# Designs tried in a protein design run: designed miniproteins, single chains, continued (4). Part 17

Each design is a single chain, and the fold is of that chain. pLDDT is the mean over its residues in the fold that is shown.

## One batch from the design tools (miniprotein)

Design m12592
Fold by ESMFold2-Fast:
Structure m12592 (fold): chain A 60 residues (1-60)
Amino acid sequence: EREEALKGAEAALEDAISYAKQGNKRQATIKLIAAVLHYVAAGEPEKAREALKKGTEAIN
């Protein structure tokens, strides 16, 4: 289950970056929130913080 949460987080982060590159800030933000929540659920708060930083930089 932890492994599933990590895979979900990674996929959501990749989607967030992809949407950000397309200029779709709404979808990018939704996917970034999903990635952060999945990393927190997986017990990886440091990865959640890194994802938030990378996603925010890509969106803005």
Scores: mean pLDDT 83

Design m12593
Fold by ESMFold2-Fast:
Structure m12593 (fold): chain A 65 residues (1-65)
Amino acid sequence: MEPLSPTEERVLRALTELVARHGSATVREIAEAAGLSQSTASRALRRLAARGLVRIADGLITPAA
């Protein structure tokens, strides 16, 4: 697999922290925690989902790996 970009790493870190507290996260929560815009976080999450690293279902995001 190609290495993760700094943005993708930041998004995964934010997701992991949010999931530890709440079990899942929204794009908005991940964007706020990572210090990113929602559009930037959404694009990074789509790339991570394509890699099989996250699952997106009904507006909720969880780790898949």
Scores: mean pLDDT 80

Design m12594
Fold by ESMFold2-Fast:
Structure m12594 (fold): chain A 77 residues (1-77)
Amino acid sequence: SHSALTAHARAALAELGHPSAEGRLKAAEMLGQLARDHPEALAPLREEIRARLTELAEHDPSPKVREAARRALEALA
């Protein structure tokens, strides 16, 4: 359901702050997938997701996390 997908997006948004690179990578990939497949579920969180993914794309120590965040941002555009 739309509500369940929005809750999933909210959880993934929180996981962008995970201490492990693997956790942040999974979260960025999930948000990118949701932006492509279910953009309506992300609408209530769109601007916060964009801001956090921009932070990750520019400043995350992991190159894989930065790349995943960039791809998710492209899907949000």
Scores: mean pLDDT 87

Design m12595
Fold by ESMFold2-Fast:
Order: structure tokens, then sequence, then C-alpha cells
Structure m12595 (fold): chain A 72 residues (1-72)
């Protein structure tokens, strides 16, 4: 269902954003990007119109995680 898809996307995005911020603490130049992405996600997550929006934040967080890991 769409409600299940929204819930799963939100939970996965939250986990990925938490990982990105934790990694950003190890490579501080990435912290502003991680925090900005989290803030934007939190605004969307309060009133999610579609799962695609939340899934976009998951993709963004995963991309940021990959960049930070490459810098470690």
Amino acid sequence: SMEKRKREAKEEAEKALEEAEELGRQVPRFLPAARALREAFEREAKRPDAAEGLEGYLRGAKALIAEIKAAL
C-alpha cells in the first residue's frame, strides 16, 4: 500500500540521515550538507504528499554517505 511505502521510506531515510550525520562528525566539512538534508527531510516527513519525496531523501543521504566514506 502507499501508506506502507511512505512509512518504510521514512524509516529508511531517517536511518540513512542519522548515519550521514554521524559520518559527518568524523569529516566535519560534510556536516552542513548532512544537517541541511535532515532539516529538509523533517519538513517533508511532517506532511508527506508522496513516498517518492521521502525516497528522494533516502537516495540523497546514501549519496552523501558514499562521498563521506570515500573521504575517510
Scores: mean pLDDT 84

Design m12596
Fold by ESMFold2-Fast:
Structure m12596 (fold): chain A 58 residues (1-58)
Amino acid sequence: HMEEAKELIEKARSLPRLPPFLQRVIDALEKAMKDKNYPLVEELVRALKELIEQLEKR
């Protein structure tokens, strides 16, 4: 799960127009990973995946 979170952060950061809200989710996920809060990491990974998918649909 931690490696998936890292890959997802890199994918999100590679987006040409990163919304401020998405940047906050990335920051929260990086902090959760550093704190080893695995349940929060899983929730934030899910949220970030959904946000990236919504951006790709538009």
Scores: mean pLDDT 77

Design m12597
Fold by ESMFold2-Fast:
Structure m12597 (fold): chain A 59 residues (1-59)
Amino acid sequence: KVLTEEERKKALELAKELAEKLRAGEITVEEAIKRLMETFGLSEEEALKLLVEGVEEVL
C-alpha cells in the first residue's frame, strides 16, 4: 500500500501517460486501471485514485 518516493513518481508518470491515451480514446478506463494495478501492485481503488490525479495533471 505504501510506495517509495521513486515508485510514487513512476506511478504518477504512468498514470499521466494512461490519462493522455484515455483522452485520445486509445484505451478504456478499465484497461488504464489494470495497467496501474499490474505495474505497481495497487488495489483497484488506489489505481483509480492515481488515474484521476494523472487526468488532473494532464488537464
Scores: mean pLDDT 79

Design m12598
Fold by ESMFold2-Fast:
Structure m12598 (fold): chain A 61 residues (1-61)
Amino acid sequence: MKEELEKEIHISMIRMLLGVAKIAGDEEVAKKLEELLEKAERAETVEEAEKLLKEAMEIFK
């Protein structure tokens, strides 16, 4: 599979987590996820996108 597709999958997961945070009304978590999403959209490598997804998942703990 192409690295570009795998990067988009990680970015899409962050978008999903952001959507859940907004529905739950957790404004602080939503703001942090929005910042991570912007960084992930600028990520040039799969590894960077994966690292940002891990950070997003940690915010949900």
Scores: mean pLDDT 79

Design m12599
Fold by ESMFold2-Fast:
Structure m12599 (fold): chain A 100 residues (1-100)
Amino acid sequence: SEAEKLLEEGKKYFEEGKYEEAIEKYKEALKLLDKDDPLRGEALYNLGKVYKALGKLEEAEKYFEEALRILSAALGPTHKALIEPGMEIGLLRMERWLSK
């Protein structure tokens, strides 16, 4: 799908360190995805990773939390897709506590 292509482009930009371009592609993908689509959860998780790389930890946490809500609603609360976003939230909270 077009949304999947935009996610792939965003991932490529992220790997190249082109964070603003990655954010643009992920946000474009979100515009094409229904509110309950698990692919929307993937896009939000990837946005969280970009914001974390930029040092924007509060924004990253919000994106990871939103990804968890969507993935939990779409795939169920015990699905393996929730593991990485959940771990990232835990790590970010630890990093924020250690930096303050």
Scores: mean pLDDT 83

Design m12601
Fold by ESMFold2-Fast:
Structure m12601 (fold): chain A 69 residues (1-69)
Amino acid sequence: MKEEELETEVTEALIRMLLSIAKKTEDVEEIKEILEKAKKLRDSLKEVTPLAEETIKELEELLKKKEEE
């Protein structure tokens, strides 16, 4: 296994973990911080992964829902 493959898997796992944390909080500012961190992790990937993109999209949808009440 190449280091890049392992880094991708770890980064995807971290992004998924951030989504799980965001779903448990009612704090809009905390969700914004989590989304920013998740986007930075995604941007550190050499290639776009469907799992990372789907998770970021779900985070953006969650934030929008919480901001709308």
Scores: mean pLDDT 78

Design m12602
Fold by ESMFold2-Fast:
Structure m12602 (fold): chain A 87 residues (1-87)
Amino acid sequence: SKEELEKRIRMLEAGVDLLEEMAKHPNLTPEEQERIRKLVEEARKHVEKAREALSKGDYETAKKHIDEAGRLIDEAERLYLEAVKKR
C-alpha cells in the first residue's frame, strides 16, 4: 500500500541519517569512514527516487528503489559493525 511504502521510506531516511552520524565514529579509520559514507550517499539517492516515484503513484519503481536503498544500508551497517568489532 502507499502507506506501507511511505513508512518504509521514512525508516530508510532515519537509517541513512543514523549511519551518516555513525560513520563519524572515532574508532573508524578515514578509509572505513569513506566506504560507509559512499554507501550511505548512494542509499540516500535511492530514497529520493523512491519518494519521487511514490508521489507519482509509481509503486513498482518506488519499491525497487526502497529495496536497493535497504540493501545499501545493510551493507553500510555490516561494514560499520565489522570495523567497530576490531576495536
Scores: mean pLDDT 86

Design m12603
Fold by ESMFold2-Fast:
Structure m12603 (fold): chain A 85 residues (1-85)
Amino acid sequence: SLEELEKEYKNVAFDSEKVDELIKRLAQLAIKQAQEALETKASPSELQRILDKLQELLAVTRDPSLQEELKKKIAELQKQLAELG
């Protein structure tokens, strides 16, 4: 789960290669969670929580393809939140 990978990330002994790999997995899971929330019409509070997580992951993600996927999901969540407000 995303929570289990976040725990593993916090317990990594600053090995940059292992950290980058864990960030990739966290980003991929967060993107899937965002897609599921959009498809299931999640509450505004849940959409905001996921949006905050995607923004945190975008700040630490070094993979350009994942950065673009994160940006797209952030934009989709922001649009959905605007339509609900």
Scores: mean pLDDT 80

Design m12604
Fold by ESMFold2-Fast:
Structure m12604 (fold): chain A 66 residues (1-66)
Amino acid sequence: MSPAEKLMAEALEALEKNKNASREERTELVGELIVKIARTPGLTPEEVEALIEELLAKLKEIEEKK
């Protein structure tokens, strides 16, 4: 598994575990995950952008199902 795939899997798992948390707490978590992705060595700028987009899409899905 690539570093990008592993990081995304961990981020999606963290977001899923917090799907019942408040909107404010989920937004803070997503912000922390974005910073972690951006600061992870070995990722290209394109991989960072793709991971952030995927994370934001997952957040939107959780909000829409609420």
Scores: mean pLDDT 76

Design m12605
Fold by ESMFold2-Fast:
Structure m12605 (fold): chain A 61 residues (1-61)
Amino acid sequence: LQEVADIGIEAFVRLSMSDRPVSEDTRTVLLTAIDLALGVPLSEEEIARAEAAAEKVRAEL
């Protein structure tokens, strides 16, 4: 979960400085990172999906 939040923040910073289009995986990570920061309860399915997306985003960063 912390990995998703960390990747989400890094992706947000890089997107603000880049003209690259936002991928669906990046959007998933960013939205999940926001929910985690706000303390929104997440299902195990949502967590697994976000972790898979975070791995893909990390490879792109």
Scores: mean pLDDT 69

Design m12606
Fold by ESMFold2-Fast:
Structure m12606 (fold): chain A 85 residues (1-85)
Amino acid sequence: GSELAQKAANLITAAGIQVVAAEFALWLGRKDEAKQAVESAKGLIEEAHRVAKELRDQGLEDDAAETEAMIKRIEERVKSIEEKL
């Protein structure tokens, strides 16, 4: 299998969990916890961008494009949360 694609999927899943945690913290009025979860998600997104580049460097263009598309969706959710902080 593509071990890099699996690493990308794991990072994206972890970032998604942090985004859900941030949304839940905002719902509870816990803005500091929401900010912390957003910063955690941003770190995971940065690592996922590095993995997407590694996928491209190895000629795995479709896996890289899919990873970048999933990153973009999470980044849009992070932006929506930041606008409410």
Scores: mean pLDDT 89

Design m12607
Fold by ESMFold2-Fast:
Structure m12607 (fold): chain A 74 residues (1-74)
Amino acid sequence: SLVDKIREQWETLSEEEQLLVTGILAKEIADEAKKRGDEELYKKAKEVLDYLHRTKDVKKAFEEAMKLLEELLK
């Protein structure tokens, strides 16, 4: 699945690349949720992006973004 491929690639990334990819992922989920009119998913994706920016807790932000991606792909 796309989720499995993203997880495999994640483990090969540097910490800086992990930060960038997590930010991009959360932003893309937010943009797609907004296009679909999914206000709850949009809000959750924005909260992940804000959390990442404020805390720099990349691992937690990535796990939350991946959960939202799974919701988006259903």
Scores: mean pLDDT 85

Design m12608
Fold by ESMFold2-Fast:
Structure m12608 (fold): chain A 69 residues (1-69)
Amino acid sequence: GKMAELERLILELQAKGASPETIAEKVVSLAKELGMSKDEVIQLALELRRKGKISEETAAAIVEKVLSQ
């Protein structure tokens, strides 16, 4: 589903050593294309941080980018 597609992108970019800012930009772009709500994107970022799958800096960058749109 849309959520799994966005999670895959985040994890792939992190594995490639992309910066938090680059991850946030690409995540917001894909989320818009998929028609995801801001809340859905924020909840995913916080859940991935809680599970230890992404850094605090990456989660914060995604949340900040979503809220600035």
Scores: mean pLDDT 87

Design m12609
Fold by ESMFold2-Fast:
Structure m12609 (fold): chain A 70 residues (1-70)
Amino acid sequence: SEAEEILRELLEMLKKELDVEKAQKLLVRFALLTPLSPELLELLRQLGKAINEGDTERAIELVEKILELL
């Protein structure tokens, strides 16, 4: 799915070099394409925070957890 492809692109960015602006744009695109359960919305909120704080390790864990829910 396009939503899964967006998250995989984000995951590769987090592993190589974080671009916070590009990462936030990918999250917005994911949110527009995906019906958000309360659990998924909370995970996206935590992921956005981790990205803004530059916590790439935490962001990777959260992306992997979101991928398991898709």
Scores: mean pLDDT 85

Design m12611
Fold by ESMFold2-Fast:
Formats: sequence, structure tokens, C-alpha cells
Structure m12611 (fold): chain A 75 residues (1-75)
Amino acid sequence: SPIDALLQNVADALGVSPEEVRKALEELTDELLDRITEKIQARLNRPDWTPEQLRERVRRVLETLREKIAALKAA
């Protein structure tokens, strides 16, 4: 399905499981956002990015994905 493909692509890009992405889309808690951000930070060797900047970018990616999925469900 287009939604499953979109979830898989985002999960692959973030280096997390599609299941974690689904949980974040259902209810994005600070704890879940921190957990996803820590996994990305461990994989992405970018000392020029602060943890706060990375966390904000992760939040925006997940919010954009939520909006795209909502649009696909409405169509």
C-alpha cells in the first residue's frame, strides 16, 4: 500500500523500525521522540548538530509524515 511504502521509507531514512514510526504517528510523546532522536544521533556522526536541533528536525519529519498519511487516507 502507498501508506506502508511511505512508512517504510521514513523508517529507513531515520534508521528505526516502521513499528516505532507508527507509534510516533499515533501518539508522539517526548519520551518516544527522545528515543528516536538518540538512535539517529548514535548512527549520524554530526558533531555540528546540537541534540536540540536534531530533535526538532525529527519532530518536523514525523509531523510532515502524519500530514501526508492523513491526506492519503482522505483521498
Scores: mean pLDDT 76

Design m12612
Fold by ESMFold2-Fast:
Structure m12612 (fold): chain A 88 residues (1-88)
Amino acid sequence: EELENTIKNIEKAIEKDPNNADAYLQLGLAYLKMGDYEKAIEYFEKAVKLDPNNFFAYRLLAEAYQKMGDTEKANEYYKKALEIAKKR
């Protein structure tokens, strides 16, 4: 219930600014907490396309893929997140 209300609020933020990478990260996190890993991945991918230097978004992609059992993709995104973090 609270999570559903959070999703609606984030959707309104995206409606105002469809290029808000942080809003897509928050939406992905909400779906990740609900166990909807496919939607979480879709929103995290949108976030990294808008902000390709966001190491946190890559960490969340790794977590979502790991939850789906795709260990290979999870490891790839985890390494990508570490590479970005080291360059900052």
Scores: mean pLDDT 83

Design m12613
Fold by ESMFold2-Fast:
Structure m12613 (fold): chain A 58 residues (1-58)
Amino acid sequence: MEKAIEAASKYVSREQAELAVELLKEGKTGEEVVKALVEMGESEERARRAVEAAVEAA
């Protein structure tokens, strides 16, 4: 899953990218992960791009 974290980290911090990938592994939907990243202070646009990049890399 390092590839998914690296892909997401282009749009969000490494810590946020790691959290996003972990939530996806736990079966959270992309929308739920986007919401979690937005609650951490990310823009919705960046959060969506990070989630899309992580899914494509997986």
Scores: mean pLDDT 81

Design m12614
Fold by ESMFold2-Fast:
Structure m12614 (fold): chain A 73 residues (1-73)
Amino acid sequence: MEEARRYAENGYLAYQMGFYKTAAKLFEKAVEIAEKENSPLLPEIYRLLADVYEKMGETEKAEEYRKKADEIA
C-alpha cells in the first residue's frame, strides 16, 4: 500500500506540472504494485491514470482504465 501510494503521489505531482507522460509512467507503476497487493487505492489510481491518458489523447486507454475503476468501486 505505502509503495503504490508513493508512486501515485509522485505521479500526481508530475500531472500538476503538466508532465503527462511522466505522470502516466508513475501511475502505471502504482497500478502494477496496487494490483499485486489488492490495494484499496486501486480504483482511485485507475481514475488518475485514465485522466492522464485523456490529457495525452490516449482515449482508448483512458476509457479502459475508467471502466476498470467503475468495476471495482
Scores: mean pLDDT 82

Design m12615
Fold by ESMFold2-Fast:
Structure m12615 (fold): chain A 76 residues (1-76)
Amino acid sequence: GSAERLARIADVGAEAAEKMGETEASKLFRQAAELLRQGAPVEEALRLLMKGINKLSDEAREAVVRAMQAEADRLA
């Protein structure tokens, strides 16, 4: 997969987080997707993704991770 594939997974995570009212996590996922599309180091984008996941409640984290996994499976 390319950086675009990971960026799409991050976008899906952002959308799922926003639907659950997790605005800060959604912003971090969108920032990660933008960094990946701009050719920034993957490690920098992964730090933002991890920070976003850690800001989610346990319930929201389950839903967001499931959405991200479904998108990853769709793109495989």
Scores: mean pLDDT 85

Design m12616
Fold by ESMFold2-Fast:
Structure m12616 (fold): chain A 78 residues (1-78)
Amino acid sequence: SALVDEAVGLAMEALARLAASGSISEDEAIEWAARIVAARTVEELIAVTREILAFARARGDERAAALAEEAIRLLEEA
């Protein structure tokens, strides 16, 4: 699905931003990315992306949070 592909891209961009800012380690970013790739359902992707959103919000990274929010919106439409 084009919506799922776009949502995965946005979730990956949120992780890259969090790693670049030092909010997560490179190893943590790799672990999160592996969970996204391993997800077999839209529900599993939403669950992982919601965890990324919660972390971004807790760290005060408004842009990473916005990327994760848009990813969830696209997944809910898929």
Scores: mean pLDDT 86

Design m12617
Fold by ESMFold2-Fast:
Structure m12617 (fold): chain A 74 residues (1-74)
Amino acid sequence: MSLEELAKEGIEIAKKSPVSDPEKAELAIEALRKAAEEGDAEGAATSVRSLAKLSTDPKAKEKLLKIAEEIEKL
């Protein structure tokens, strides 16, 4: 998958899952979108890991961490 596809998947998971801090999650989603547009894999992975920390759904956390790992391999 491309960085843009992985970032989009991460955003969709975050938007569909309950989060502990919605405002912070929205900022992380915006940071992820911008990092993907700029080709910043490190920034994108950091943003996805932040979304995983904010997620209160264990399945969403696992999926987001997997996406961050895939981005880090790019």
Scores: mean pLDDT 84

Design m12618
Fold by ESMFold2-Fast:
Structure m12618 (fold): chain A 65 residues (1-65)
Amino acid sequence: GAAERALARAREALAAGDLEAAAHYAQMSGVGGIAQGDSETVLEAARVLEEAGEVEGARSLRRAA
């Protein structure tokens, strides 16, 4: 789905060192995962946000999962 595609984009951006794009796509994936009740995708998106340096965004997603 859209949340999983956003997560794949986030991981690609993180691997390329594009932390801004990684955080953007991870946040998009996390919000989509919450809307779908997909806690696994939300937690994986939180991990990418944390690795991109967006610690507070990661905490917000973990609370919502």
Scores: mean pLDDT 86

Design m12619
Fold by ESMFold2-Fast:
Structure m12619 (fold): chain A 82 residues (1-82)
Amino acid sequence: GEAEEAAERARRAGEEAERAAREGDAEAAGRATREAREAGREAIRLSEDATLGAAAAIEAIGGGAAAMAAGEETGRAAKEAG
C-alpha cells in the first residue's frame, strides 16, 4: 500500500544519503536526508497501525541524518587538509 511505498522511498533516500556522505558530497547527502525525512513522515502518518512500516521509515530517517552529519565532518576535514 501507500505506507509501504513511502517507507521504501524513505529507505532508498537514506541509502543515497549514506552513499553521498561516503563520497564526501555533503550537499547531495543533505538533499537525500531531507527526502528520506519527508517520505518517512508520510509513511508513519499512513501506517499508524503498522509497526513495521513505521519502524523502517524511522530507521531510514536516522540513517540519512547520520550520513549528513558524516558528510559535514568530511567536508570540514577536507577544508583543513586542502
Scores: mean pLDDT 71

Design m12620
Fold by ESMFold2-Fast:
Structure m12620 (fold): chain A 53 residues (1-53)
Amino acid sequence: MFTFTLLAGEVKTIHVPEDGVYLRESAGLTVAVRVPKGDLTVYAPVDTTFTEL
C-alpha cells in the first residue's frame, strides 16, 4: 500500500508508480481521487494524507 502525507503549507513532488485510486484525507473530509502514474506536485493548505486503495 502506497501512502504519502503533506503537512499544512507543504508543497511536495512525489513519483506515483502506478495509476490508482487514493483516499485523500484532509480536515476531516475523505474523498476518493484517481491519481495518474508519474510525477505529481501537490500543495496542501491543511495536513493531508493520501492512501492507495
Scores: mean pLDDT 78

Design m12621
Fold by ESMFold2-Fast:
Structure m12621 (fold): chain A 58 residues (1-58)
Amino acid sequence: MEEHLERLIKGAKELLDAGMPAEVVLQLVEREISELPLSEEEKKKIKEAVRKAIEEHV
């Protein structure tokens, strides 16, 4: 879980720094999370953590 979370947050920040809108970045991240071999609860926790990281980056 932690490895996936760190990778997704890093990728999201790089896309934001490249000028991609936060809503588009969040959609891309949510799609990637849905493909991970994780439980629904773990996916929910990762989505919330990434969303919070995007909000804090702005």
Scores: mean pLDDT 78

Design m12622
Fold by ESMFold2-Fast:
Structure m12622 (fold): chain A 77 residues (1-77)
Amino acid sequence: SAVRERAAQEALELGRENPKAAGYAIGAASLIRYGDAEELRAGAEALQKVAEQSDPETAEVLRRLADLLREAADALE
């Protein structure tokens, strides 16, 4: 899906620009490319949980990654 690949590329770009979140960004991109809607929503919830325990800068990036996972999940309906 073009929507999935675009979301995956956006996740990777966020990781490149935010080294503290790079591992989460790579994981999010993999979920977007290969995961189903349930896995994508679970990944978004996990990133939201990590954001609650992170510094404000990292939390903002993690929330954006969670949004991308939710957008990709919605596109799979």
Scores: mean pLDDT 86

Design m12623
Fold by ESMFold2-Fast:
Structure m12623 (fold): chain A 71 residues (1-71)
Amino acid sequence: HMTEMEIDLSSLNEEEFNYLKKVLEEALSAVGGSVEVLGKGKLRVSAPLSEEELVALITGAIIRAIGDLFE
């Protein structure tokens, strides 16, 4: 039913992490998913998607966030 995945973003600074978290929360809420903070730089994402679909959504959100941050 729900696919869960952990994302390690510990290489990002606090500003980058918080912005990417916001973009992921927005993208995941649109598909009935959620984001949980596991610690500094680590997120757990959950969505009623396949693993492949969830990876695609996460990848798209990361690309979008990077584009926004490095304007």
Scores: mean pLDDT 80

Design m12625
Fold by ESMFold2-Fast:
Structure m12625 (fold): chain A 96 residues (1-96)
Amino acid sequence: NPEEERRRQQRLLELRRELGEESFRVQDKLVDLAEKFPEKREEVRKLSQELNKWGQDFVNRMKENPEKEEELIREAIEKMKERLEEVEKLEKEWEK
């Protein structure tokens, strides 16, 4: 059904855009945090490594479960929002 496929592709495009935006916010905040607190660079590096490992696992899960693409992207968006909140809490703690 072309109409149903078009609507699905539109939803996926919107979700991918949101995931990209949320992922960018986390990466941008980590870069900012490393610049603002040079003494915490190792801690920021570990956070970046954890995020990269999760991202690699996510890509593999997407390839293994193409039928769950929309569900997995929604889960990833939520994960990025949680990660941003964690990083923002760390920034406040380190501002002392």
Scores: mean pLDDT 87

Design m12626
Fold by ESMFold2-Fast:
Formats: C-alpha cells, structure tokens, sequence
Structure m12626 (fold): chain A 65 residues (1-65)
C-alpha cells in the first residue's frame, strides 16, 4: 500500500532528523572544549550524513505522492 510506504519514509526521515539534531548538539558541547575538537568534527560529519539521509527519505516520500 502506497500510503504505508509514504508513512514509513516520513517516519524514517523524522528519526534521522532527530538523530542529526542530537549529533549537532553533541558537536556543540564538544566544540566548547578545544581538547574535544576531534569529537566535535566527527559529530558534525555524522549530523551532515544523517541530514542527507533524512532529505533522501523526504524526497522518496514526495515522489510517491
């Protein structure tokens, strides 16, 4: 059922969006201490990757409408 797939993609996108926000928040916390700069960079890259996955799922959902 097409509606079920749309819902799954939208739910998946929201999960990735929430994870990306958490990774951004972690990056900001690490960034506050110069000793943790490496962890901040890793968390920022992780957030970008998650944001990209969310965008791809949103696009798939729109293509099914």
Amino acid sequence: EKEELIKQYEEGAKIYEDLAKTSRDLAARYRANPANAHYADVAEQGAKDLEKKATELRKKSEELK
Scores: mean pLDDT 84

Design m12627
Fold by ESMFold2-Fast:
Structure m12627 (fold): chain A 58 residues (1-58)
Amino acid sequence: SAEEREAAEAAAQGIVDNMKAEKASREKIEEALERLSDMEDPLAAEEIRRALEELLKE
């Protein structure tokens, strides 16, 4: 649903913002990507993966 997608996008942005604030290393970002395979919500996992992959390009 639109509500579920909005929540997933907000969660993804929160994770990226937190990693930027902490100046997370490339290894820490890659570790977070690996943990996405353990998530039960595939929509949330997909949005978080996209956000983290974009962060790795910076």
Scores: mean pLDDT 76

Design m12628
Fold by ESMFold2-Fast:
Structure m12628 (fold): chain A 118 residues (1-118)
Amino acid sequence: MAEEEIAKDPNNAWAWNMLGDEYYEKKKYEEAIEYYEKAIAIDPNYARAWYNLGLAYFELKKYEEAAKYFEKAAALGSSGAYYNLGLAYEKLGKYEEAKKYFEKAAALGNEKAEEKLK
């Protein structure tokens, strides 16, 4: 369990991210955010943790924060973040920015992004 890994090494970014995922699955998004933030504090290059932080903020309808964290995840190599970045900008009514990110996601093979461009 993630708590066991954290008890052995509290500087284990992967274990904090895994604990965040457990709380995200329970729809406890605020607690998930706290654990993803701990993972990022330990490893600021952890693309998956930035991506998951964006997902948790998106579920809380905090779309500006979600977009910010998806941008960080994409910059760190999470190509999947471009589609979610497009969704966040669409929710903010920023349709030109949303289209740009859907085009980038589609170019990387994201089928859901391709549907958004039709």
Scores: mean pLDDT 88

